# Designs tried in a protein design run: designed miniproteins, single chains, continued (4). Part 79

Each design is a single chain, and the fold is of that chain. pLDDT is the mean over its residues in the fold that is shown.

## One batch from the design tools (miniprotein)

Design m14715
Fold by ESMFold2-Fast:
Formats: C-alpha cells, sequence, structure tokens
Structure m14715 (fold): chain A 88 residues (1-88)
C-alpha cells in the first residue's frame, strides 16, 4: 500500500523521542476508532522498544506491519501527524 510505504520512510527520519510520541498518537487513534486489538499490538511494540528488547529498525517494521491493518482514512491522519512531528 503506497500510503504505508510513505509512512515507513517518514518514520525512519524521526528521533527516538518522536518515535515514542508517534506510537502514543497511533495507540490513541486506534482506541478512538475502537480498534482495541491494534492498540494492544502497538503497546507491545512500545513496551519492547522501551525495554531494549527490540531495535529501532525492528520497532519500525512491526509498526508498519500493524499499519497494514488500518483503514486509508486512519493512515492519512497518521501520515499527516508524522509530517507535523518532522516540522518540530
Amino acid sequence: RPLVEEIRELLKKLTDEQLLEFMDYVIKLAVENKQYKLALELKRVKDDYLAGKISREEAIERIVQILEKFSDEMLEKIRDYVEELLKK
């Protein structure tokens, strides 16, 4: 999906702090859209990353795999949020 590939490239440009902010945003968005399973999968990625169990590269790849399950409407909001993070 072109939108998921665009998000993957944007995520690589984030700082570690921005990547954590991104994960928190996507978890909230998933909960607001009643996608509780996707929110739990994202929380697991965040917890593993913070615990040092997975690398930054592995965290980004797991996030992208979870994003494949999102609607195009949600993915557009996610892309726009990453672009706003990169302006900081």
Scores: mean pLDDT 85

Design m14716
Fold by ESMFold2-Fast:
Structure m14716 (fold): chain A 94 residues (1-94)
Amino acid sequence: SALQETLEHIAARLEELLAEFEAETDPARQRGLGVQIAVALHEASELLEEVDPEAARRLRELQRRVIEAINRDDFATARELAREALALLRELAA
């Protein structure tokens, strides 16, 4: 379906961003990548709002926690949350 295809594209983009985030050592660039990850989670939550409100809520909570981790430069926690979000998006796209 169009929804599944769009979720698969968001998941693929999140996987690429996560790989860049894990390889990055500059804090300013890590913050920028974390923001892009949060944007991808927001896009996925918006797509799911009417179709799967529970999944949308879970993605919004993960987005909030990623932003909070990035704001405190806790990139290890942000990476773990991004991995959790990627796993969730892959389950939803299946």
Scores: mean pLDDT 88

Design m14717
Fold by ESMFold2-Fast:
Structure m14717 (fold): chain A 65 residues (1-65)
Amino acid sequence: KDEVKEKIARFLYLAHERHLSGDTSLAPAELAELEAEAKKIEKWIAENPLSEEEQKEILAKAKEL
């Protein structure tokens, strides 16, 4: 479970950095990989709903990256 939370934090960090940079230069293959990872994360969250405390922990980890 903690490994999945770390992956979610890394994904949020990358998504946030991309948004701030205005970076739309991802190759189609790289974009497809990010979309696949997002779907896996969405499925995991649906099966394992995050509490407010867990969401704050994930956001804090993302900010530390």
Scores: mean pLDDT 65

Design m14718
Fold by ESMFold2-Fast:
Structure m14718 (fold): chain A 79 residues (1-79)
Amino acid sequence: SMEELRQELFKALGELQKLVQEALNDPKIKSNPELVKELNELLEEFQKKSEEAAKANDIEKMIEIIKETIKKIQELLEK
């Protein structure tokens, strides 16, 4: 249902926001210019893709983009 999708979207956004703050405050990332650049590129890609999904009112696509971005940031943190 639309309500279930909105709840999933809200949870996904919360997880992404938390993970982004953790990554931005990670000493390993902060001390490595290449990792900072990679994180910024991931966030810029997210902004572009999420704006397109928002314009299309495609909640399922928005959730997909958020989950993909979370996975990519988690992979960055494992380096």
Scores: mean pLDDT 87

Design m14719
Fold by ESMFold2-Fast:
Structure m14719 (fold): chain A 87 residues (1-87)
Amino acid sequence: MAREYGRGAARGDVESGRKAYELFKAGDEQAAHEAGRSAAEVGYGDPEGTFEAIRASALSGDPEATAQALKANAEGRGRVGAPGPRV
């Protein structure tokens, strides 16, 4: 279950981000780590950064912020100065 929440949150799914937040809030760090690792498999490549994004959003108490932070982390994966989406 945790891995599916991480992957959904990485894709910008608010509900999946909320469930990842609930896992971390419950003190289940193992499940929260698994969600971060699964998000990294989908597009992040940085499981520690993904986990930290979930953690920061959990502290804010905003499930939408959780999904958005994970999506932003995916866009920053492994590339410095990568061309962003431009009009």
Scores: mean pLDDT 56

Design m14720
Fold by ESMFold2-Fast:
Structure m14720 (fold): chain A 120 residues (1-120)
Amino acid sequence: MTAEEYFELGLEYFKKGNYREAIRLFSIAKTLLEKEKGEDDPEVGRALAYIGAALEKLGYLDLAREYYERALEIYEKHYKETGEKDAWYYFAKAGLLRLQGKLEEAKEYLEKAKELGFEP
């Protein structure tokens, strides 16, 4: 299976509420992407953001924060280098804002992610 196939399978389990299996599949996808494209690739950031989201759903809030922060670091670096805004930047930022209790700001960032192609 490719990194993309593991990631898409992880999304299927995430949508069904099986967050533990989603984390396992996203972690495999992340490891393959890191090997193929490097640790700072936006596709690695995408996998990290979804691992953060799954950890948040399971109540592991401190660990979820670490994953969202790492994803955001990757996307901020990518934006500075390319000038391109990524849906996953806004998704990761929404996650961090939600963990901070800033629910209205988190909602605004999540809507921005959806405008740029994020599908829940």
Scores: mean pLDDT 86

Design m14721
Fold by ESMFold2-Fast:
Structure m14721 (fold): chain A 73 residues (1-73)
Amino acid sequence: MSPITREVLELAYRYALGETEPEGLKLAPAEVLREAGRRFLSLDLDEQEALVARLAPEFGDDVHRIMVAFGRE
């Protein structure tokens, strides 16, 4: 399985914070987060833990909470 990339999470976070415009993308920011969340939940527990451990120092513990919330939608 491919891990969710840092770039996808960073874009999703920036979209959620309103720091980055969609740039003409047809996907809404919420759909980007939903896709990221669904992909995160498709990972094994070990992969999920490794991804959070790598991203949490830069994006905070909200990474895990946001991914779970949107992935369950």
Scores: mean pLDDT 61

Design m14722
Fold by ESMFold2-Fast:
Structure m14722 (fold): chain A 61 residues (1-61)
Amino acid sequence: MTVIEKIVREEAKEFAKEVLKHPSTLEVERESFINLWTSLGAEEEMVEKILEEELEKVKKE
């Protein structure tokens, strides 16, 4: 796992906790998160996968 993947996962964990308090904003915030990390050189598929995993974890709390 690359350093950028670890950073994306840490950020996705905090993002998931915050965004699920306001689920109506999920689509907009998710798009912004993916765009941010893709612009920084992260692979879009990796960012989407990590974000989905962290969102699922918070939903199952």
Scores: mean pLDDT 80

Design m14723
Fold by ESMFold2-Fast:
Structure m14723 (fold): chain A 62 residues (1-62)
Amino acid sequence: SMMEEMKKKQEEIVELFREALKDRSKAKDYFKRILEIQLDIAKKNNEERTAAIYSRMLAKLG
């Protein structure tokens, strides 16, 4: 179900935060991954304004 897919994405975000706390040298890469997941969630929920914010944040990170 879509809810189960969203739950898995949230669990992935939590794990990425945990790994970023252990290895600060990869913090930018983990942050980009988290933003990509959040952007995908916003797009699936038809949250256009939120999706635009995450897209801009990703663009600024390079």
Scores: mean pLDDT 80

Design m14724
Fold by ESMFold2-Fast:
Structure m14724 (fold): chain A 73 residues (1-73)
Amino acid sequence: VDAEIADPAVRADAVRTAEGSLEKAIEYARKGDIVNAAKYATAAALHYVSAGEPELAREGIRRVDEEVKKAEA
């Protein structure tokens, strides 16, 4: 583990950044822009992992995947 996990403020900022990227990923997925959805989903997952929140990363990816499937239906 590293300094990002040790500092609650830095960890909170990483989570907030991940949430912003996840929101963008979901927006692109709903529009059928799979490439940008994947790009922002990857960024969100990396920030969640850096914050010590791998479960949030996993759930975020699942949410984007579901939105992509809904847009295709």
Scores: mean pLDDT 79

Design m14725
Fold by ESMFold2-Fast:
Structure m14725 (fold): chain A 77 residues (1-77)
Amino acid sequence: EVEKKIKELNEEIEKAEEEFLEVSEKYGMYLSNAYKYKDDPELTEKYLKLAEEYQKKGDELRQKKEEYEKEKQQVLS
């Protein structure tokens, strides 16, 4: 059923968006902390590494959402 598939895709898109917001908040927080502690090399390095990890997680979630949206368009076509 097209409707069932669309509903499932919408739920996956919504979950990916929620996870992306949480990941983006942590990414921003870690970047902010790295700049706040710029005169402390150890803290700056720690927060930059954490920011890089969450940036990668965000990129993965963004790609996953785009794939679900493309699949949704194909189902509707």
Scores: mean pLDDT 84

Design m14726
Fold by ESMFold2-Fast:
Structure m14726 (fold): chain A 89 residues (1-89)
Amino acid sequence: VELKVTVEDASKATKEVTVTVESTVPIQSLIVRVRDAAGKVLAAVGVTSNGSGPITVTVKLPEYHEEYEVEVEDLSTGQKVSAKVKTVP
């Protein structure tokens, strides 16, 4: 089973990160976590779905950082995918 994660650059103006998750099988439950460079979880969003296809999650951040790490975990399979994302003005 392949879990594909695409992350847009974080916005300094809105402090939001947009994550798109695709899978070859139906995604039932996933968690998106956004961490700082030290590994501290700044925000986490749980999502439930009963279909395959792209799931888009917008995560609002409490503070500005130059770089974040986004982790997506499929709770049904335990599969995790991480990506680094930079902040743009």
Scores: mean pLDDT 76

Design m14727
Fold by ESMFold2-Fast:
Structure m14727 (fold): chain A 80 residues (1-80)
Amino acid sequence: SELLKKLEELEEMIKKGASVDEIAEFINKNSKSDEEKELLKRYAVLEVFLLKATETAKKQTTEELEPLIKEELEELKKEV
């Protein structure tokens, strides 16, 4: 799926420390529709949240949320 490749590329950008401006540019440039743009935005927010949660001193609290966020990300990938 073309959209799945975009989600995976967006995920890699975020993991490599891409700025908010770089993420926004990617989404705007690679979205074919408003629905696709919203999906990419939602995915980016969840991926950034997961990354930031794993960087916190509250690692134990994060361990319960990480599987739920990962499941939501994988479910979004299946919708495309």
Scores: mean pLDDT 77

Design m14728
Fold by ESMFold2-Fast:
Structure m14728 (fold): chain A 60 residues (1-60)
Amino acid sequence: FVREAAIRAANEMRQRGMSLDDIYARLTRTSSPEVAQLAVDAVKRAGDKPLSDEEIRKAA
């Protein structure tokens, strides 16, 4: 995963109701821990709001 792709995946999983812990576990199977943590932190800061494409690019 590149950073943008990881954040997009995390955002979609969060909107489907997955916990941050489950999102992190899923992402660490295909991404480095650093990238997985970046993605989790981005969706955590957004709360229950979905991230836009621009917000994903800025967070990456």
Scores: mean pLDDT 79

Design m14729
Fold by ESMFold2-Fast:
Structure m14729 (fold): chain A 68 residues (1-68)
Amino acid sequence: SDEAKRKAIELARKVLEELEPKLKAEGATEVRAVPIDETRALIYAKFGDELKAFLYDAETKELKEIEI
C-alpha cells in the first residue's frame, strides 16, 4: 500500500539522520539508506575503498553489520 511505502521511507530517513553523523565521525565519506519495509532499513557506508552494510530492525532496535 502507499501508506506502507511512506512508512518505510520515513523509517529509512529517520535512521539515516541518526546514523549518518555517527558513521561520518568514524570515517565514512558516503552514507545512504534504502527502505526495505515498515520495520527494516538497509544502511550503506563507504570507508575509503571499503563498503559496509548495516541492517536496522525497528522491532529489536538493533543495527547489525552484514556481509555484502
Scores: mean pLDDT 84

Design m14730
Fold by ESMFold2-Fast:
Structure m14730 (fold): chain A 76 residues (1-76)
Amino acid sequence: MKLSEEEFEGDVLLAFAQIYYAMAKKDIEKGNIEAAKESLEKMREIGEQLRSLGFEDGAAEVEAMIKELEELIKKA
């Protein structure tokens, strides 16, 4: 049995968001705020795509990660 393309796409998008989240946190720790902001913008794009696919839980998870990163950037 093969996963539907939509289900697979949602899982892949969430994985990419998690990668960008990890990269952004590392960049913030290094003082690379502009690089962290680039990752944050990519995460926003992914969150919108997840929502368009109806993967609301995944979109909410990405939105929570984005808010955490925005708070860290403001304090850095």
Scores: mean pLDDT 80

Design m14731
Fold by ESMFold2-Fast:
Structure m14731 (fold): chain A 79 residues (1-79)
Amino acid sequence: MRIFLEFEFETEEQLEEAKELFEKIAKAMGGLVSIEIEGNRLRVELEYPDSIEAEAAVGMMLIAASVTGGRVVSVRVER
């Protein structure tokens, strides 16, 4: 399944900290297709064969965004 996450940040510093955390999570869990910066937004695309791994990765990304001051814009799942 493919997952698209979009987060919005108030500052460039928060965005860069979130990107670094997302890259660390992706290295640990795998399944990262892309991480892209678009203005004040960070877009993450993930792909997993199993829904449990997908749910765990989404949960970790949501926590990372929260601790860096990010706002969740969207979460989209395609199967």
Scores: mean pLDDT 82

Design m14732
Fold by ESMFold2-Fast:
Structure m14732 (fold): chain A 85 residues (1-85)
Amino acid sequence: MEEEAERLARRIVELALKIAEKQGIKLKEEEVKKAFEELKKYLLTLSEKERKIVELMVKAEEAKLAGDEEAAAEYLAEAEKLLAE
């Protein structure tokens, strides 16, 4: 599922850029592009379960950045349940 891996990689890169911006760090476009390509390749090597865990962790951080601590805690709890089987 290349499309799913690409979508998730884009979300991770966007999340990293937002966190960096909040900390006053500016990432170079070339570094961002390399990170995206490496993340996409990595995500394609993961199982469906592992990808779901990563997606939930990304959603938790996205919610936290938006100030939605309840949603962030809920996504993190779901990721922990999957990790524990």
Scores: mean pLDDT 81

Design m14733
Fold by ESMFold2-Fast:
Structure m14733 (fold): chain A 65 residues (1-65)
Amino acid sequence: MVLEEAAIEAQLAGMRILGYVEKAVISGDEIEVYLKVDSEETRKLVKRLEELAKKAGYKLTVHKL
């Protein structure tokens, strides 16, 4: 659980540095991600986040800006 949380935070930080994510909000057991860019590459990264969130017991919601 702690390991998957660290992986989620690292993935989100990387996506923010690359300019793909405007912000991410963690509230209880939910993660909300605000995407700036919708592309094949960002869709693959989102799919990875969905898998990590599921394993960590979080619900992931993705908003497209």
Scores: mean pLDDT 78

Design m14734
Fold by ESMFold2-Fast:
Structure m14734 (fold): chain A 70 residues (1-70)
Amino acid sequence: RAEALERSRAAREAVASPEWEARRAALLAEERARLRALGFSDEEIDRLLALVEAGDYAAAEAVVAAALAA
């Protein structure tokens, strides 16, 4: 638990590094693929990622709930 939080802190310190940017891009691509596997459309995934980047987690949660209820 604590070790995971420490690694997250180290990742924040490295946020400007090219290695961190490349790793973040790979994680975002993997997350996108997982959302597609869960039945989300590309349009829904694009909206979710845009809302998360804007920090609007409540709106992102609403999009997920609507997609899962359909």
Scores: mean pLDDT 68

Design m14735
Fold by ESMFold2-Fast:
Structure m14735 (fold): chain A 71 residues (1-71)
Amino acid sequence: MGSEEEGEEAVRAARELVRLAEEYLEKGDKKKANLLLVAARIWAVAASFSGREEEAEEVLEEARKVAKKLE
């Protein structure tokens, strides 16, 4: 499986993408925000496979909250 470093990097990437998604949503760019949320979910899943399940779940929950604002 992935290394501990890979899991940590994946968590960081996912969190940064969620923050960017919320920033673009605040700017009114729903399309960009949605693309960033898709990328964040991919990285969160990768983090889960690397043993960062708890942190991945936290990021997925943050992404879900941002996604609700897109509806």
Scores: mean pLDDT 80

Design m14736
Fold by ESMFold2-Fast:
Structure m14736 (fold): chain A 70 residues (1-70)
Amino acid sequence: MEKIRKLLRLVAEGEKNWPELEKLIDEMSIEELEQAALWLTVEIQMGLYVEEYRRARDLILEKLEEKRKA
């Protein structure tokens, strides 16, 4: 929960914190990444910050595939 909450905050704060967001995603487990992707999908469906959340979800899904194949 702590990492997911931090992730949502970093996405909402925008470009200034994108490097920290990328580092956080790299440090997250497969389960944490799956949970984060689910939360972002819900937020996107609610229609707020759609482009920012979509971009973050795409990054998470890419990293999730990398970790599953490694």
Scores: mean pLDDT 75

Design m14737
Fold by ESMFold2-Fast:
Structure m14737 (fold): chain A 61 residues (1-61)
Amino acid sequence: SMEELQQRIDEVTQEHQRRVQAIREEAKRNNWPPLQEVQELMREVGDHAGRVLRIRREAKE
């Protein structure tokens, strides 16, 4: 259902938010160059988009 689809998307969005926070904390703890932090954040944005895309594809069955 659309409601179940939205809940699954909300779950992976919450996971994405936790992962973004963890990356920022790791960058601060290890004094990462700004470019390294940006690269890791960009990777996580791509991973999140992939998780959402997979959920949406499954829902079309």
Scores: mean pLDDT 86

Design m14738
Fold by ESMFold2-Fast:
Structure m14738 (fold): chain A 92 residues (1-92)
Amino acid sequence: MEKELLEGVALVALAVAIVTLSKLPPSPVREELIRLLREAQEAIVAKDYKKALEKLEEAEKVAGKLEDPETSAQLQSLLRKVKEIVEEAEKL
């Protein structure tokens, strides 16, 4: 996979996560997650992979605080996959 394709996949996955979070009732945890995911997207676009990984790790921890265990587990799984994609993009 080319680096640009990996970046695109990561950005789309984060956009889906933000849309999913926006459908949940407003909460401090939801707002913090959306902020962290947007900061991760900005870091990926800037090709600052280290910052993107830091923001994704913070987002995974915050996702664990969501009241709905299913949504929490789904987001943590998605964020782990996005971190793997970003790590592979950094190596290219």
Scores: mean pLDDT 83

Design m14739
Fold by ESMFold2-Fast:
Structure m14739 (fold): chain A 83 residues (1-83)
Amino acid sequence: SLDALRAALAAIPPERLRALLERAGVRTEQDLAALAAGDVELVDRAMTMLAIEGGEALRQALASLTPADLPAVGRLLVEHTRR
């Protein structure tokens, strides 16, 4: 669920989240804007990186998402980098 994703993201240090997104290819302000807008390729790469490196709670939260949740994911990721 999105609530589980929010909780898991809040537990990750912002610096760690930024580093994981950078490894997923989210490097520029344009990339962050595209991710926040729900760019399918960037959201998919970000979710894949976070499922591998984000730890068990985040992996479980991401696995529980439905297609209806996906438009909100990129925006939540970007918001949590700016804490």
Scores: mean pLDDT 82

Design m14740
Fold by ESMFold2-Fast:
Structure m14740 (fold): chain A 72 residues (1-72)
Amino acid sequence: SVDDIYAKLQAENDRLLAEAQKRADAELAELSKVLSPEDVARRKAILDGSLDAFRAMSDYVLKKTREALLKK
């Protein structure tokens, strides 16, 4: 069904986002050992922005995919 296809695509996007978040958290943990809290906060803001952009793009692709499947 359309819902089954959508659920599988959503699960894959969720997995990719989780891996990206894990890498971001690991980077910030390592940087916190050598950088000031202010510099760590600046890097976190950049990483948070990148993850937000990834979520927005993933949501857009899912929306377009669902629309295409429903138009059949």
Scores: mean pLDDT 84

Design m14741
Fold by ESMFold2-Fast:
Structure m14741 (fold): chain A 116 residues (1-116)
Amino acid sequence: SLEELKERVLRIVDELIELLRDHFPWAAEQLRRMAEALRQETDPEKIAELVVSLLEMAIAILQQTTDPELKSRLIGLLRELVEIAEEIAKTLPPDHPVYQRLREVIERAREAIEAL
């Protein structure tokens, strides 16, 4: 269900916040705010828009990360987030603008992972 997928996203985001707390404290704070918005949201389109924003943030952090251990863990979490995002995309109308934006950011995340 979408609710179960949302809970899976929130678990990955909590792991990202913990991972980034010491190295990217500003990013951890932004992710915490995004997670709070996601917890309150029930509209499927807005949930998808928040997931787009979370993926954009994760891609940006990955591109700035030079530490090999942090980078490896971040790639792992981003791969899990992409897998959940693919399942969220299946719950949306394919003609909806948010569906296209989600598909585009998923592809960008995959490209960012492969470029490393």
Scores: mean pLDDT 86

Design m14742
Fold by ESMFold2-Fast:
Structure m14742 (fold): chain A 55 residues (1-55)
Amino acid sequence: SEREARRELLELLLELRKLVDTEKYQEIMSKVAKIAQEKGLEAAVEYLRKVLEEI
């Protein structure tokens, strides 16, 4: 469901915030938001997971 995807996304964003500076966090957030709008929340979650794996 969208609610479950949103919850997962928020949890991943909290992890990201611990690993990167505020400026980089905002940049990644903008990309995540764009993906969510274009391809949906599940695609945004997968993108963010990939970003976290590379950090």
Scores: mean pLDDT 83

Design m14743
Fold by ESMFold2-Fast:
Structure m14743 (fold): chain A 65 residues (1-65)
Amino acid sequence: SAAEEAAKLAAEGVRNKDTALMMQGALLGGRAGEEGIRAAAEAAEKSGGPKMGQGVRDAGLAMAP
């Protein structure tokens, strides 16, 4: 699903310190809606802590329609 792909990209980006990949996960999460934003933010939080989760959530919300 788009939410699962968003989570994968966000987690990988956080783990590899790849901001572009992390943002791609946030963007895909935003496009997938609430579930995608939540999935990407949760994956980022698990990989890099609460502040990373908040950053990805905020970015996903900013990219939502």
Scores: mean pLDDT 82

Design m14744
Fold by ESMFold2-Fast:
Structure m14744 (fold): chain A 82 residues (1-82)
Amino acid sequence: DDEVAAQLEKRYNELPENVKQAIELRLKLQVLERVGADESKIQEVKEKLKEVESKLTPEEKERLNAFMAELDALAAEERARL
């Protein structure tokens, strides 16, 4: 557990600020959905995500996609464990 967390922290810290913001918005969206927050709040975060992604450079988009793929793999593993 600690090793996985340390690797994620290292990779996150290597990312550009814009990419970090996109990741934070995605994580916030997942939390809001899990706790059953207001639909309007969830939609607002989704719109922010799309806007931030559209403004990313091609290089930043590549970095975002790579990190999100890693997060998705971890989420899938956790879901399979449950």
Scores: mean pLDDT 77

Design m14745
Fold by ESMFold2-Fast:
Structure m14745 (fold): chain A 65 residues (1-65)
Amino acid sequence: SLKEALEVVKEALKKSKTATEAGQAAVKSGKASVEETVEAMMLIRKEAKSDNVEDLVKGGEKLLE
């Protein structure tokens, strides 16, 4: 589900130095489909309006509330 993909991407962002690294880690986890993971990252980027990892984590948290 998209909500699971958002959780996976958020947790990957907390452990990564870049958004690209987080996206790769989230896809490798296999906990969500590739398509849902890509969509979740795009939604997080749109919410955060930033590529800074700390801002992206906050964006993901807002989308999950």
Scores: mean pLDDT 81

Design m14746
Fold by ESMFold2-Fast:
Structure m14746 (fold): chain A 71 residues (1-71)
Amino acid sequence: SQLAQQLQQQSQQLFQQAQQTSNPKAKLKYLQAGVSYLLASQLYQEGKYESAQKMKEVADQYLEEAKKILS
């Protein structure tokens, strides 16, 4: 699925961003977002769309928290 691939790519980018940030709180939030996007991708591939959507929402929240820490 194209959406599952996009979530996988988003996860990879967030892990790279975590490696590049020196702020430990932001680093943790990027890692949490990355893991959650990866899980959402897996759930989407398994056809568990409702669970995938909920996990994506969790990932989006962690990403927003990381951005707020760095603002």
Scores: mean pLDDT 89

Design m14747
Fold by ESMFold2-Fast:
Structure m14747 (fold): chain A 72 residues (1-72)
Amino acid sequence: MSDETREQIIRAAQDAIAQARKLAELGLLSPEDAERIISLANQLIEAVRANAPESEILALAAEIDALIEAAR
């Protein structure tokens, strides 16, 4: 995985955290769902920084996407 791709994933995860917090504050997302998204996004950031296998990074990203889709 390229350094540019790693930076993009970290930024996307940080954006997901910011959006989850904002949506929870507006009452559009439950605090429980927001906390789970934030927890998984932080795990994704740490996995990318720890140079975890691509399969592990993709699995975390897929779980975040599934939670966002379930909240729609």
Scores: mean pLDDT 81

Design m14748
Fold by ESMFold2-Fast:
Structure m14748 (fold): chain A 62 residues (1-62)
Amino acid sequence: ATSEETYKLNEELAEKAAKYGKEGKRDKAIEYAEKIKETALKLGNEEMAEIIEESIKSAREA
């Protein structure tokens, strides 16, 4: 996929993850973050996947 397509998809998923995080629905926020990570890996964007994995770790430790 193009960078623009990846950005669009990840923006929508990130908005949902942020929404659930603010609402205290940590499990749902993590689920959306994991979907973003899987999408990044399938598109070959390992750097994005690593950033998201660190965010998931931080959320689990909080």
Scores: mean pLDDT 72

Design m14749
Fold by ESMFold2-Fast:
Structure m14749 (fold): chain A 69 residues (1-69)
Amino acid sequence: SADTQQKLRQLAIEYTANALRVVGDEFDALLASKDPAEQQAILEQTKQQLAALAKQYDAQIAAIKAQAD
């Protein structure tokens, strides 16, 4: 339905904004770090944060679709 499409569109916009914020924080942290081991830890932490955000987004999409008949 048009209502379901609008809800999915708004959720996609919010997800994208949150993902960009996480990547921006990673970029700033990497620029502040001079230790290769610390840089690798920052990259791994960012991957985990993005994976958690994607899992949350998938769950929200599934919930919206389940409520749409």
Scores: mean pLDDT 87

Design m14750
Fold by ESMFold2-Fast:
Structure m14750 (fold): chain A 67 residues (1-67)
Amino acid sequence: MSPQEAGRRAAEGTKHDEEAANKAGTGAALGASGGPVSAGEIGRKVGEEMGSKLAEEAGREAARQAA
């Protein structure tokens, strides 16, 4: 991939994190309404948390190897 493409993906990653935070806020508001969440929604939330942990671990490992 080109260096410009790598830069664009990093910027898009930041935007996706912000979008995920907005979606989590909406989900919390719906949960406060007392509605039951479906198994699909629970699975999606777990997938999002797993994705965030993997990205954080990869970044930390890269920083340790660079240091």
Scores: mean pLDDT 58

Design m14751
Fold by ESMFold2-Fast:
Structure m14751 (fold): chain A 66 residues (1-66)
Amino acid sequence: AEVDATLARLVREVAALLEDPSKLDERQERQEELFRFLREHRPEEAEELWKLFLTDLEALLALVAD
């Protein structure tokens, strides 16, 4: 629950930054934080969740946010 809530928050933060060209550096930092979080807490699913993030952000949010 806490891991899923944190993951959903990080995904939303990165998604919001993707639409703001002035926040490129913050976007990169948040993307690295999200990927690190996935590797630390969901290593077996990290590749699939990261791929889903890149291709279908809404589906990822539905999967992890409950």
Scores: mean pLDDT 69

